# Designs tried in a protein design run: designed miniproteins, single chains, continued (2). Part 104

Each design is a single chain, and the fold is of that chain. pLDDT is the mean over its residues in the fold that is shown.

## One batch from the design tools (miniprotein)

Design m7627
Fold by ESMFold2-Fast:
Structure m7627 (fold): chain A 61 residues (1-61)
Amino acid sequence: DELEKLFKSYDKDGDGVISLEELTSDVTDPRDRAKIASTLNNYDKDGDGVLDFEEFKEMVS
């Protein structure tokens, strides 16, 4: 599954979720980080600050 490969590339520590820090690991601009955080919040349905694979799939689809 191509999405699993993409998810794995963001999930640096293999914990099965993507945090804001993992999603922005290559992003140094605070403005871009804030934009990504807003996007994550839109797909983070349980409000825990991380994306599971299902939420990630919805975000990238």
Scores: mean pLDDT 72

Design m7628
Fold by ESMFold2-Fast:
Structure m7628 (fold): chain A 87 residues (1-87)
Amino acid sequence: LVERALEAAREAAEAIRAGDMERAAAHEEEVIRLIRELIEQGKEKEAKKVLAYGQILAGEAAEERGEATEEDLAYIEKLREELKELE
């Protein structure tokens, strides 16, 4: 489940990088669905790691396109630090 959620997060980021926002939204919906399933299974730490990782990847893809705001970049940096603490 975790690996599947991480793969969906990577696919969402690749879609953002390609400028295919409809495909990105579909993969992000899949990530959220899998995160909810992880929470339902009591895997809250894994769910938090997947959420942080997915948001970091999406933010990096948006930055590469020049579409990330200063607030987005600051939030992604915070998520990187939080992810390190969860490891």
Scores: mean pLDDT 76

Design m7629
Fold by ESMFold2-Fast:
Structure m7629 (fold): chain A 79 residues (1-79)
Amino acid sequence: SGLALRVRLEGRLMEVAREEGLPEDVVQKLIDVVRATVDAHRAAPDAVVREEVIKAIRELMEKEGLPEEVIEKIIEALS
């Protein structure tokens, strides 16, 4: 279900963000993007929702200027 996927993605994101020491404001922006993307694609299959979340999260992290090493760890956590 979309709710189960969302909970899992948010949980993994919070775990890797804690390990990487990301600022709380950046973590909140990432969680907001996960929520917005899941809500926008609620009628899509879970695999499609996951791909759209990964795309949106990568775009946000690149815009925020996060190091590529951190970006790859977060993407791996969401895959």
Scores: mean pLDDT 82

Design m7630
Fold by ESMFold2-Fast:
Structure m7630 (fold): chain A 67 residues (1-67)
Amino acid sequence: SLADNEAVLQEIKNNPELAKIQKKIDEEVKKIQKKLDKAPVSEHGKLMKEYLKKLREEWRKLKEENK
């Protein structure tokens, strides 16, 4: 949600290294979203949810490793 995103955004701003990686991930997300946009709406939401779940896990791992 918006409130949750605010906290994450603040952390990324303080960590330029993480911001770089986040930019790359954002680009990939945009690419996938564009592809899904052409696909059926129902499948779009399903795939997005699964992707977001994975992204959350990878983000957490990346944060710990990139210390």
Scores: mean pLDDT 67

Design m7631
Fold by ESMFold2-Fast:
Structure m7631 (fold): chain A 74 residues (1-74)
Amino acid sequence: SATSKAAERWLASMETAIELLRTDPRVSAEAARWMLEEAERWYAEHKADLSPEQAAKAEELLARMREVLEELER
């Protein structure tokens, strides 16, 4: 479905964002925080439309993004 494809693209974009946050030394903690806040908003808005597997992966990726933000703020 269109919703499933949108969710899959978003999950892929989150994995790409986490990789960029880990590998690009120019990314600020402020930029990482903004990305996390946007990702949390998207998840909140679309959680009901996600499969259980997609929701679980989204929560895993959000946790990984929070971990990267904590490392950048050290």
Scores: mean pLDDT 82

Design m7632
Fold by ESMFold2-Fast:
Structure m7632 (fold): chain A 68 residues (1-68)
Amino acid sequence: MSEAEKRALAEALLAEAKRDLLENRDTLSPEQIEQVLANFRAWLAENEVDPAVAAELEGELRRVIAEL
């Protein structure tokens, strides 16, 4: 998989995670929110996404979580 394809898939997963968190903000437990972040981090690591890109996307997800 190319670096561009990895980034595109990671951004698509981030968009899906952001949507799910925002749509379900009133029903999600703190543990479920942590699981979403953990799953995203695991995907970035398993697919060897560039560390700078991974940090950027993880930071964006953490920002959304902080605003819930």
Scores: mean pLDDT 82

Design m7633
Fold by ESMFold2-Fast:
Order: C-alpha cells, then structure tokens, then sequence
Structure m7633 (fold): chain A 64 residues (1-64)
C-alpha cells in the first residue's frame, strides 16, 4: 500500500505513469490517490520519502 502510494507520487511528479510498474488502474481516477500524490510532491519534491507519502495520504483523507 505505502509502496504503491510512493510509486504513484513518482509517476504524478514525473507525468510518466510508465515509470511506475504494477500501479493500480484505480489510482488514475481516484481523487484520494491523486491528491495524496500531489501533496507528497509538494512536500518532498520529485522523489518524496515514504514518510512524506504517508503524511500526504493522511492529509488527503481529511480533505475528503
């Protein structure tokens, strides 16, 4: 789960979903995943740490 969120964050940051293999199809249409990935990039840059991704997911959940 956390690894997938990190992978999604990298894909979103780079605008290259292909960089992330084994990403879930659901993530591209799921507002939670997209919001969390964008927050992770804002906080940790193009290569956010697992901790940053986890906190970003928590913040995204509070927004929804």
Amino acid sequence: SDELLIAVAYAVALNNPEKVKDWPEDYKDNPLWKEAAELAVEKGGENPSPEVVKESVREALKKL
Scores: mean pLDDT 60

Design m7634
Fold by ESMFold2-Fast:
Structure m7634 (fold): chain A 63 residues (1-63)
Amino acid sequence: NEVLAIKEGIEEATGKKISDEDAKEILEMVKKGASVEEIAKKIVEYTGASKEKAEKIARALVA
């Protein structure tokens, strides 16, 4: 359910679909207290979104 929420949120924000494995990695990073910068970097790698967009998404995930 949390994996699906991350997948849908990223697709809505970036227009790009990510795999269940990619969403799971992002979820584990959030749970372990990874920085906004680290999470944003992974979002850029998986989606090709701009750094600015990825940072906005990462901030929402860690809030």
Scores: mean pLDDT 82

Design m7635
Fold by ESMFold2-Fast:
Structure m7635 (fold): chain A 86 residues (1-86)
Amino acid sequence: SAALAEQWENSSRKELLKLNLKLLFDIEVDESTSLEELKELLKEEMEKSLEEEKKMKETLSEEELKEYYKKKAEEVAKKLGLELLE
């Protein structure tokens, strides 16, 4: 049914966001947390990540910084790709 498909899609998106928050930012959220709340948490953590990026750009070499972000991006892409292929 369409309702079941939407419920599964929302649930899947929620699980992916929770997993990304845990893996990327080491944040665990309650199962009752809404998609909107997860988006707000992600925004907050992205702001923290941007502050870290500023510090790293000032302290790390260009090569080290590129490898760091490349590795993080690949980890996220791999996880999302595997889950979306299910």
Scores: mean pLDDT 70

Design m7636
Fold by ESMFold2-Fast:
Structure m7636 (fold): chain A 90 residues (1-90)
Amino acid sequence: DELRALAEQLGVSQGTLSSTFSRLAKRLDLSQPQVRRAIIETLRLVQELHPHAPQTLESLLTSGEFAWVLTEKLGVPQEKVQALIRELLS
């Protein structure tokens, strides 16, 4: 199960990951499948570019790679992504 594997990889429960997808979808005005794909693509990029970096859900969501995927691949405005990162770090 892709959701189970992703949750284990990021060190969270499936419930936490599902809730995160729902929250981010509403916050970023995206569908939950779009958010899931963005997180998977970000994880892939971090694994390839920074193989020794911590891969927790929190570190992934605050990464430059996540910001890049949201802005460049999904067309989310930069100001909206910056607001999200600030909220996640609060």
Scores: mean pLDDT 80

Design m7637
Fold by ESMFold2-Fast:
Structure m7637 (fold): chain A 91 residues (1-91)
Amino acid sequence: LAEAVDAALEAARPLLEEAIAAYAAGDKERAAELLRRAAEIAAATLRAAGHPLLAELARAGLEALVARLLGREEEAARLAERARALEEELA
């Protein structure tokens, strides 16, 4: 598990760092786009490693953050609920 998580983090790291920089610069749309790409790469890496529920959790969590950044509170709430349900499934 740790190796799969480390691989997902390393694959997503450049996009996450660029997303943080974009957000700090006030470019929420750019930050959202980079976070979406990071979510896809992290989820694909976890799925390839045999952790599909973790892949869905990572995607839901990052997509909830994207929705919050763009002011889509209802979408963010639904995605956060999805992430919590997946977290309970993994426990």
Scores: mean pLDDT 80

Design m7638
Fold by ESMFold2-Fast:
Structure m7638 (fold): chain A 104 residues (1-104)
Amino acid sequence: ADELRAQVVELAARRLEEAGFEVRERTPDRLVVASPRPDAVPLALEAVREAAAELGLTVKEAEVTGPRGSAAGDVVTAELTLYSAAGEDVGKITLVVERTAPPA
């Protein structure tokens, strides 16, 4: 149901805000975050996996597109499929990570 995806996105967004990320968009199927951190992409992916795990869900596949998030100005998109404990597909979340320059 859309409610499970919305809860995963909300939990992941809160974790990333605590880590200093800017959350630019949050919907049940899309999370857009921005950070100057060099580890922004793996940290954002981990936040979604941890949020899913708190709700008894798994993230089994990730299709990652874009540069590798190694430089300021890079935008990385990941398609994440969520599964229930019974192995049911509960839908996809699009994670977009924007590498920003550090604030002056």
Scores: mean pLDDT 79

Design m7639
Fold by ESMFold2-Fast:
Structure m7639 (fold): chain A 91 residues (1-91)
Amino acid sequence: MEKLKKVFEEFKEEMKEEAKKLKEKIKKEGLPSLEEQIENGKKMLLEFLRKLGVSEEELEEIEKAIDKAVETGDTSEIEELVKKVLEKAKK
């Protein structure tokens, strides 16, 4: 519980920092491209899951699901994989 709580707090802080950074970039450079937004979201999600102790094999599956979702527009596979991983991490 304690270790998971600390990882979650770190993730919340990182998300706040990224949100501030994004606002600054929007003011200076305009909105980032859709491709840049997808890539940044992918990196943040994978880093978060890695901190939760998710295996590299499971991270690779999630990465492939993200790539597939970008191609097909269907995010359901990503949502299911992330949910399964988070439930496993709670144990």
Scores: mean pLDDT 70

Design m7640
Fold by ESMFold2-Fast:
Structure m7640 (fold): chain A 86 residues (1-86)
Amino acid sequence: MEEIAKKLAEAAAAKDEEKVKELMEKLVELAKTNPYKVAAELLKAAIELVRELAKKGELSEEEAEELIKKLEEQLKEAEKKAEEEA
């Protein structure tokens, strides 16, 4: 997961909106198969990044909302399952 977080940070720094979107979609897919606690931490970081990019005008409001909806849905599932596994 460290590789995706790093690539995401690099894409954000480079202002590569398409790459950020691609990595966010990949993160959502991986969140469905990886340990829920790790997924929750990465999803929180991803949501914050998407909001920051939208605020700066790097992502459209519509693109940001769709990505955040997908990320928040996966985050709720990850947090719930992480608690159930405890």
Scores: mean pLDDT 71

Design m7641
Fold by ESMFold2-Fast:
Structure m7641 (fold): chain A 62 residues (1-62)
Amino acid sequence: MGEERAREAILAGGGTEAQAERGIAAARKGSSDGVGAMTANSGGSREQAERAGEAAIEAGLA
């Protein structure tokens, strides 16, 4: 699942650990909408949030 990398990507984007856990849980449902919500809730910049969401999907697939 690569959740460790996804978690760190979210934190690097300015999100908190709690937000990272919620975002990863949403991504685990295999929902692009869920990952979008995680990205929006990261609390970082839009660009960083988008990268964090994409990294979470890629980590989950890898």
Scores: mean pLDDT 58

Design m7642
Fold by ESMFold2-Fast:
Structure m7642 (fold): chain A 60 residues (1-60)
Amino acid sequence: AVEKAEELALEYARENALSKSERAIKLGVTLIAMEIDPSMPAKKIEEIVEKALEEARKVR
């Protein structure tokens, strides 16, 4: 579940890196994680968000 959430979150971040703000990417990634695993701990969601933002920054 966590691995799938990370994969989808990183893909979302890459696809939206040039068209969305970091705030919008954070929101999208959070929603993806919650959709995949509604019980995911906040700390784990934060880790996924940070990885996704780093991925988006590499594209920019």
Scores: mean pLDDT 78

Design m7643
Fold by ESMFold2-Fast:
Structure m7643 (fold): chain A 99 residues (1-99)
Amino acid sequence: MDLSTLLSREEIEARAAELEAKGYPLVTVKDADGKEIRLPAPATPESAARLDRIVKEAVENGAELRARFLEGPGLQVLLALIKDGKLTRGEAVHVAGEL
């Protein structure tokens, strides 16, 4: 059902803090007068399908996934952000590509 059931809130928050410390801004679009920020890439059908599959496998293989993905904080934070509705699956894939 949810990847969040495989991770504690503290683990998710720690991973989110690590991503923010690395300077991965989940920032609002700023069209300003010449200020261009790195935008989260828009959701694409291919990227969305890939993340959807990862989430489903995470739910089914909790023990194995927990051991592996806890060593990769970026992916866990991205999945948590998708759960929170902060990112679409496609946007998360593009952000993960910047990791």
Scores: mean pLDDT 46

Design m7644
Fold by ESMFold2-Fast:
Structure m7644 (fold): chain A 77 residues (1-77)
Amino acid sequence: SLDQARQLAQQGQQAYQQGDLKTATQLYIQAAELAEPVSPSMAADLYRNAAKAAKDAGDTELAKKLEEKAKELEKKY
């Protein structure tokens, strides 16, 4: 549900604030996947949050893929 996506996003934000960038990235991706069929716009925002966490973790390739996913969702819906 969308509420579950929001809860996962909050956990991702807490992980990010604690410097656990890999966990933050994973939680934001999971939140985005849950949000995608209900709110593509929320999913796009969550994929961008995941991309930022991935980039900060040094995973530039994953960050690029997540940014591309967010842009596709914004344009398709």
Scores: mean pLDDT 87

Design m7645
Fold by ESMFold2-Fast:
Structure m7645 (fold): chain A 67 residues (1-67)
Amino acid sequence: MEKKKQEELEKLKKEAYERAKKAKSLGELNKAVSSQVEKAEDSEWPEIAKAAAEGAKEGGFRGVAEP
């Protein structure tokens, strides 16, 4: 049971990472995170956000530049 939840979380993190890596605007980065966190439990949101931040860094996007 928990292993299946972990597997789903890993998929959401991977999706957030890949989408954030390809994001070209703050709006795209926000959608990359929001679309995945909507599918996750509240406690999983920090992990998904962290994965998206790593993806954005790999893609050379500075997500913190615009509020």
Scores: mean pLDDT 70

Design m7646
Fold by ESMFold2-Fast:
Structure m7646 (fold): chain A 70 residues (1-70)
Amino acid sequence: SAAEAGRAAHREMEEHGFVSRETAEAAVRGVADSLGDAAARERALAILKEGGPERVDRETYARASAAVGG
């Protein structure tokens, strides 16, 4: 679920200083989908991809979260 993905992203960030891309994408999609904002979702997903295919650092995750209004 979106809530589970959000909690997983927070835990990964605290434990490792980064989040797996799939977990970050799931969390961001969950927020954007709850708002019905497809454009915000696409902007946030594009931000997450800047860091590479597997990992999202704290700054990138914060920018993606801001893009979906969370």
Scores: mean pLDDT 78

Design m7647
Fold by ESMFold2-Fast:
Structure m7647 (fold): chain A 55 residues (1-55)
Amino acid sequence: SPAEARIAHLRGLRAEYDARLEQLIAVSTPEERARLREMGQLADAAFDAEIARLA
């Protein structure tokens, strides 16, 4: 279905976002790392909410 295709796309984007964020965190300062992890948690929650809405 179109909804299943969108969910698959969102899961892929979430995974890529998480991977890229981990790369950025690895080269960041301690202060930046804490903030970036918090931003990542918010982004994950937003992706999960959108996926749940489409399910």
Scores: mean pLDDT 87

Design m7648
Fold by ESMFold2-Fast:
Structure m7648 (fold): chain A 87 residues (1-87)
Amino acid sequence: MEEKIEKIAKEAAEAPDPEGLIRELLAQFPSREERLEAALKAGKIAIEVSETPEGRQKAIVAALKALREGLSEEEARKAAELASKLA
């Protein structure tokens, strides 16, 4: 579990185009409703875990990756927090 969270966080922190990756990750959710819910959850998490615009973008990427993988909101928050600190 923790190893998967760390992998997601590292990949998010190293992403050269976080905005493009966010769009790609959102498109992977099956329905418009699921995409909106994932976007709102990821945005809320990013605001809670990061103080900078750059850190927030990386946090959104990590949270969306975690949610797409079926991880819980708490696990997504852990991935986002780690990604924001690595960025």
Scores: mean pLDDT 81

Design m7649
Fold by ESMFold2-Fast:
Structure m7649 (fold): chain A 85 residues (1-85)
Amino acid sequence: DKIKEVEKLLAEIADIVRESLGFIPEEIAELLLEIRLALIDRDYDKAIELLEELGKELRKYLSGEALKKVEELLKKAKKLLEEAK
């Protein structure tokens, strides 16, 4: 299931943020929640837009290998959602 794969990728992004910062910033946590709600509603266009916003927000907090890894996970999640349309 492509949506379950996206959920797993979102969980991995959250884990990387927590490992890198010791916490998840409120703005990141809110975006992750909004993406999950869009997935429940099967609003994949909104989920993709929110993933792009999450990527922009993550760039404020992360750098180096951690940023590279979350950007790769975001790209994979976006591709899965485009294919689910």
Scores: mean pLDDT 88

Design m7650
Fold by ESMFold2-Fast:
Structure m7650 (fold): chain A 87 residues (1-87)
Amino acid sequence: LSPREKLVIAQVHAALNAGKSREEIMADGLSEEEVRRATALVESLSPEELKRVAVEAVRIEGERAIAEGLATEEDKQLGIQAAELAA
């Protein structure tokens, strides 16, 4: 899976767990194709694989935020730890 696919899977999984509809998820900036594909992957992946994808997504987002000057390495590590505890 690409970094983009991992981010989309993690976002869709979290939104579905929060009770959001497909239409609400699409309103957050995802295309219908991305939501459809990610939903199928969320349904096919094991809980352990979904946890790994969620942790990886937080890492990818943290690295981007650091590159943009919006976060520190410590912020990224805290985010990863929170994602690991949530699963």
Scores: mean pLDDT 77

Design m7651
Fold by ESMFold2-Fast:
Structure m7651 (fold): chain A 61 residues (1-61)
Amino acid sequence: MEAFEKAYEAALKALEDEGVPNPQTAYDAARKVLEELGIPDEKLARLAASKAVTDYIRRHR
């Protein structure tokens, strides 16, 4: 799903930029990208943010 991929990438980049695995930062970035794409799906934004936080933590182990 292209929308999920873009939301996930945006969430992950926001976490990398802040340097903290903050779920709210990830969610806000994912939601913003989905809204810009015309797909305001709260559940999709949460899934993308959750995956980004998990992958961010794993990347920095």
Scores: mean pLDDT 81

Design m7652
Fold by ESMFold2-Fast:
Formats: sequence, structure tokens, C-alpha cells
Structure m7652 (fold): chain A 69 residues (1-69)
Amino acid sequence: SAQVEAAVEELKRRFDLDEAQLEAAREIIEAGLRGEDPTRVGVRLVLEGRRLSNAVGRAASALALELQK
């Protein structure tokens, strides 16, 4: 969706992210739009071995929660 792409582009501008990190951030945002807890999804992705900094995960979760309003 346009909202997801805008949020991912914002994260790309704020952080020097590779494609794998952008894909993980997209998953967090899309999960939030589906009504899942985006913070919990971010934590799960890190535990599953996806490389996400705490700053990127927190920013993606915050954007997902903002889009839920």
C-alpha cells in the first residue's frame, strides 16, 4: 500500500538500511496494519535471526502504530 511504501521510504532516509533490513521493517509495518502488535513482531524477527537494530525496530513499530490511528 502507499502508506507502507511511504513509511519504508522514511526509514530508508533516516537510517542507512540494506534490502534485508528494509524488508524486515516492511514486515513490522504490514503486521501492524493487520492489527498485530508491531513491537512484538519486531522482537520475534530479531529472535529468528533477522538483523534489525533496536532503533530501526522501534521506529518501524512507531510508524505502524501511527498508521493504526
Scores: mean pLDDT 79

Design m7653
Fold by ESMFold2-Fast:
Structure m7653 (fold): chain A 87 residues (1-87)
Amino acid sequence: MSDLRKEFDKIIKELKKLGVSEQTIQDIRDEFERLEKAGYTDLLKRFLKRLKDVIEKAKKEGWSQEQLDFEVEIVLALTRMEFTILK
């Protein structure tokens, strides 16, 4: 939905400012499109919330790019796992 896409765009902009790699940004975009296409709005909202939590922690902890990419990949893995077990 347009509102979730606007929120997503803000999240992507913030992750780029924090130094997340372009490859990891692309992985995030692919997952967003997959969830949106599948109509899993609740899981999509949780995905965006997890990404916002990563942003907040990164700002407070001062994570390196490698740590930030790793934390984002964990969010992606959890989201993909939830998608596969959702009925």
Scores: mean pLDDT 84

Design m7654
Fold by ESMFold2-Fast:
Structure m7654 (fold): chain A 92 residues (1-92)
Amino acid sequence: MAEETVKEIVEEGLRRMAEALYEGNLDKARAYADIASGAVTAVVAAQFGPEEGRKAGEEIRKKLDDYLTKHGPELAEWARRQREAERAAALA
């Protein structure tokens, strides 16, 4: 159960981070990474104690930060292209 809940939290976090990056909002994407890691901390702490919760949350946050650093520029570029296409379509 905890493993499924953690997976769902991470998947939802990644989805919201991707949406924020498509909107061009890096700070919002980072906020969702913080929310997801905090939720993982709470779920794991409830079952295994606060130290294990903190460790799990830190591991997830590092993973999400790495994803953001590696793919953030690509997603931001796609968001720029999407806005340009929408602007061009509105003028047609």
Scores: mean pLDDT 77

Design m7655
Fold by ESMFold2-Fast:
Structure m7655 (fold): chain A 63 residues (1-63)
Amino acid sequence: KTAPLDAAVEVLRKLGASDEEIEAFREASGGKETLTVDELARAMGKAGIGSEVLARAIAEITG
């Protein structure tokens, strides 16, 4: 299952991620337009997004 990068960014913003975290997430994604759940989790982790926000974002994006 994949999700659009734009959808992931919107969910992160709704969950209170900072602009810096969102920029780091986009950079960690390698410019991909769509990401798998594993790619999303890895990119969010590299961006410094906390595990609680990361888990919530994955659930929101995939639910």
Scores: mean pLDDT 81

Design m7656
Fold by ESMFold2-Fast:
Structure m7656 (fold): chain A 83 residues (1-83)
Amino acid sequence: TEEEQKRKKEIQEIVDMLVDAILSNPHKDKEKRIEVLAKYFEALIKSVPKSELESVMEAVLNQIPEEDREAVREAFERALKKL
């Protein structure tokens, strides 16, 4: 339906914002990067329904470099624990 398409677009916009936050916040210290990313993720994922959170996480991970995926997974786990 048109409502489902609009919802998918809204989710894609959140995914794009998360990817941009990841790519524009490189840190040499892995722990500091995870902390910064977790704060961005907490703010952005609050507007995402709980049922869609795993799909958003997987979509983000598929759009970032492989070497960044471990830190991003940890940041998502920290953000989810604060919800």
Scores: mean pLDDT 77

Design m7657
Fold by ESMFold2-Fast:
Structure m7657 (fold): chain A 70 residues (1-70)
Amino acid sequence: SEEALARVAQAIIELADEDGFVDSDKLKKAIESLPGLTPEQKEAVIKAIDELSENGKVDAGALLDALRRL
């Protein structure tokens, strides 16, 4: 849903460092703790984080682009 995507996008933006990268483990914990997401939505977001993660970080822009396809 659009509301779920907005909540996820806000978490990504708040956790992103100055270079636009997010710690994958911190982000996954934040997603698991977000209210208003179904279990299926959480699993889809976590899968996208894992697929885009390199060296424990994910590019915030790339992740947001991937989530627009969900």
Scores: mean pLDDT 81

Design m7658
Fold by ESMFold2-Fast:
Structure m7658 (fold): chain A 70 residues (1-70)
Amino acid sequence: SKAEEADRAIMGAVTAAASGHKETAQRYADRAVELGADPELVQKMVDAALAGNFEEAGKYGREAAESAGA
């Protein structure tokens, strides 16, 4: 489903960001937004993960996935 595709894109974005792969993280983030995820939540997730704030990144990632399933 579209929501499942968005969840995979969100997981790709946070994993890449946590690994320091900023450009890869942004490509996954852009895909998640295309699939209906809230762009503000996705960007907050990526920014938090790149900053090493993994608890915050997880929170925004869950909220972004929920937004895509609405």
Scores: mean pLDDT 86

Design m7659
Fold by ESMFold2-Fast:
Structure m7659 (fold): chain A 76 residues (1-76)
Amino acid sequence: SAAEEEEKGKEIAELLEKIENNPKDPEIIKELSEILGIPESTVRSLSAIERQNLLLEKYEKTYASDGQIQGEVPLG
């Protein structure tokens, strides 16, 4: 539903900001691990940019195949 897509978009936008501001935060690493389905140790080995790119790809697939993502939550 649109509400679920908006909520997911907000979560992704918040995570993108947290990755930028606090890339070593264990809570952020845990959230990324859960969202991306990869181990926390793997997330820790990734750069902030790599983490952001993986989140954006995951979000685009979740927001439908239209791929409406630009680093911030799209209003829609």
Scores: mean pLDDT 69

Design m7660
Fold by ESMFold2-Fast:
Structure m7660 (fold): chain A 62 residues (1-62)
Amino acid sequence: MSKEEVTERLVRSARAAASVMPPRSARQLVRREGELLGKEGASREAVEEGIRAAFEEVDRLA
């Protein structure tokens, strides 16, 4: 899975979560999804950058 693909998946999850739950819960969901992507073979760097972008998206929608 590419770095761009990891970021797109996490940002998409952040947008969906932010529409139905509070920002704190959305961030927890994003962290959990990032952990799962890491177990699926995404690099630690890609997961960390994707989580950062996803958190910025949650904050933008709050």
Scores: mean pLDDT 83

Design m7661
Fold by ESMFold2-Fast:
Structure m7661 (fold): chain A 69 residues (1-69)
Amino acid sequence: AKVSSATIESTLQVDVAIAELSKLPDDTIVELTVETTDGTFVFKGTVKEAIEYLRKNKDKILSLSYTIL
């Protein structure tokens, strides 16, 4: 698999990001930059942790980008 990054702009696009991240090994490290109604946050962790973060905060996410490390 090739290293990739993506930008996701809305709550519906969060489902796409989850689907794409789910194709990667669970132990792959990713960095999420998430713009929410409460401000911009950076999350760094495994794909599994990133997916759970996205599910938990889906309703607050205005834009999302991620980088595979």
Scores: mean pLDDT 73

Design m7662
Fold by ESMFold2-Fast:
Structure m7662 (fold): chain A 83 residues (1-83)
Amino acid sequence: VAEVVAKHVDQFEPRVFVGVVAQSTDPEVWRLVLPRIVRHPDAEALLRKVLDLTTDPEKKAIVQAILAAPSREARLAVVEELL
């Protein structure tokens, strides 16, 4: 699954990335998809949708930490640190 996501992530619409991150328990999927979401023009809206769709407190904490970061560079650093 992670290998397929890596090959096609740039071809999927943003809603698919949100669903994949919210539903996946695989840390490799998070490592592949979260940087793409953070680099997206609508990153804040997409991260908010991930937060809304997940009930897992660990996932919520990761997404909240990314959202709290003051810049795109800081958000990418948080992803690298937590994953």
Scores: mean pLDDT 71

Design m7663
Fold by ESMFold2-Fast:
Structure m7663 (fold): chain A 70 residues (1-70)
Amino acid sequence: MKMTKEEALGWTELVVKSLERMAKTLPKETVIKNAEALRISWEKLADVMKVPQEARDYALAKLEEFIEKA
């Protein structure tokens, strides 16, 4: 099964928004750990689902930006 570029971009948007909401109620360290776990999971899922490289790079960059800003 393949994940489309649109689906991968939608996943990225939902995940980042979820992490932003968590950051309002959870300790910074907990939010960063969750973001790191999601990044690792995304790398594995993207390989299995044959996600286009452009969408993989976008999702990873957005998660890294969130971790860096937190």
Scores: mean pLDDT 77

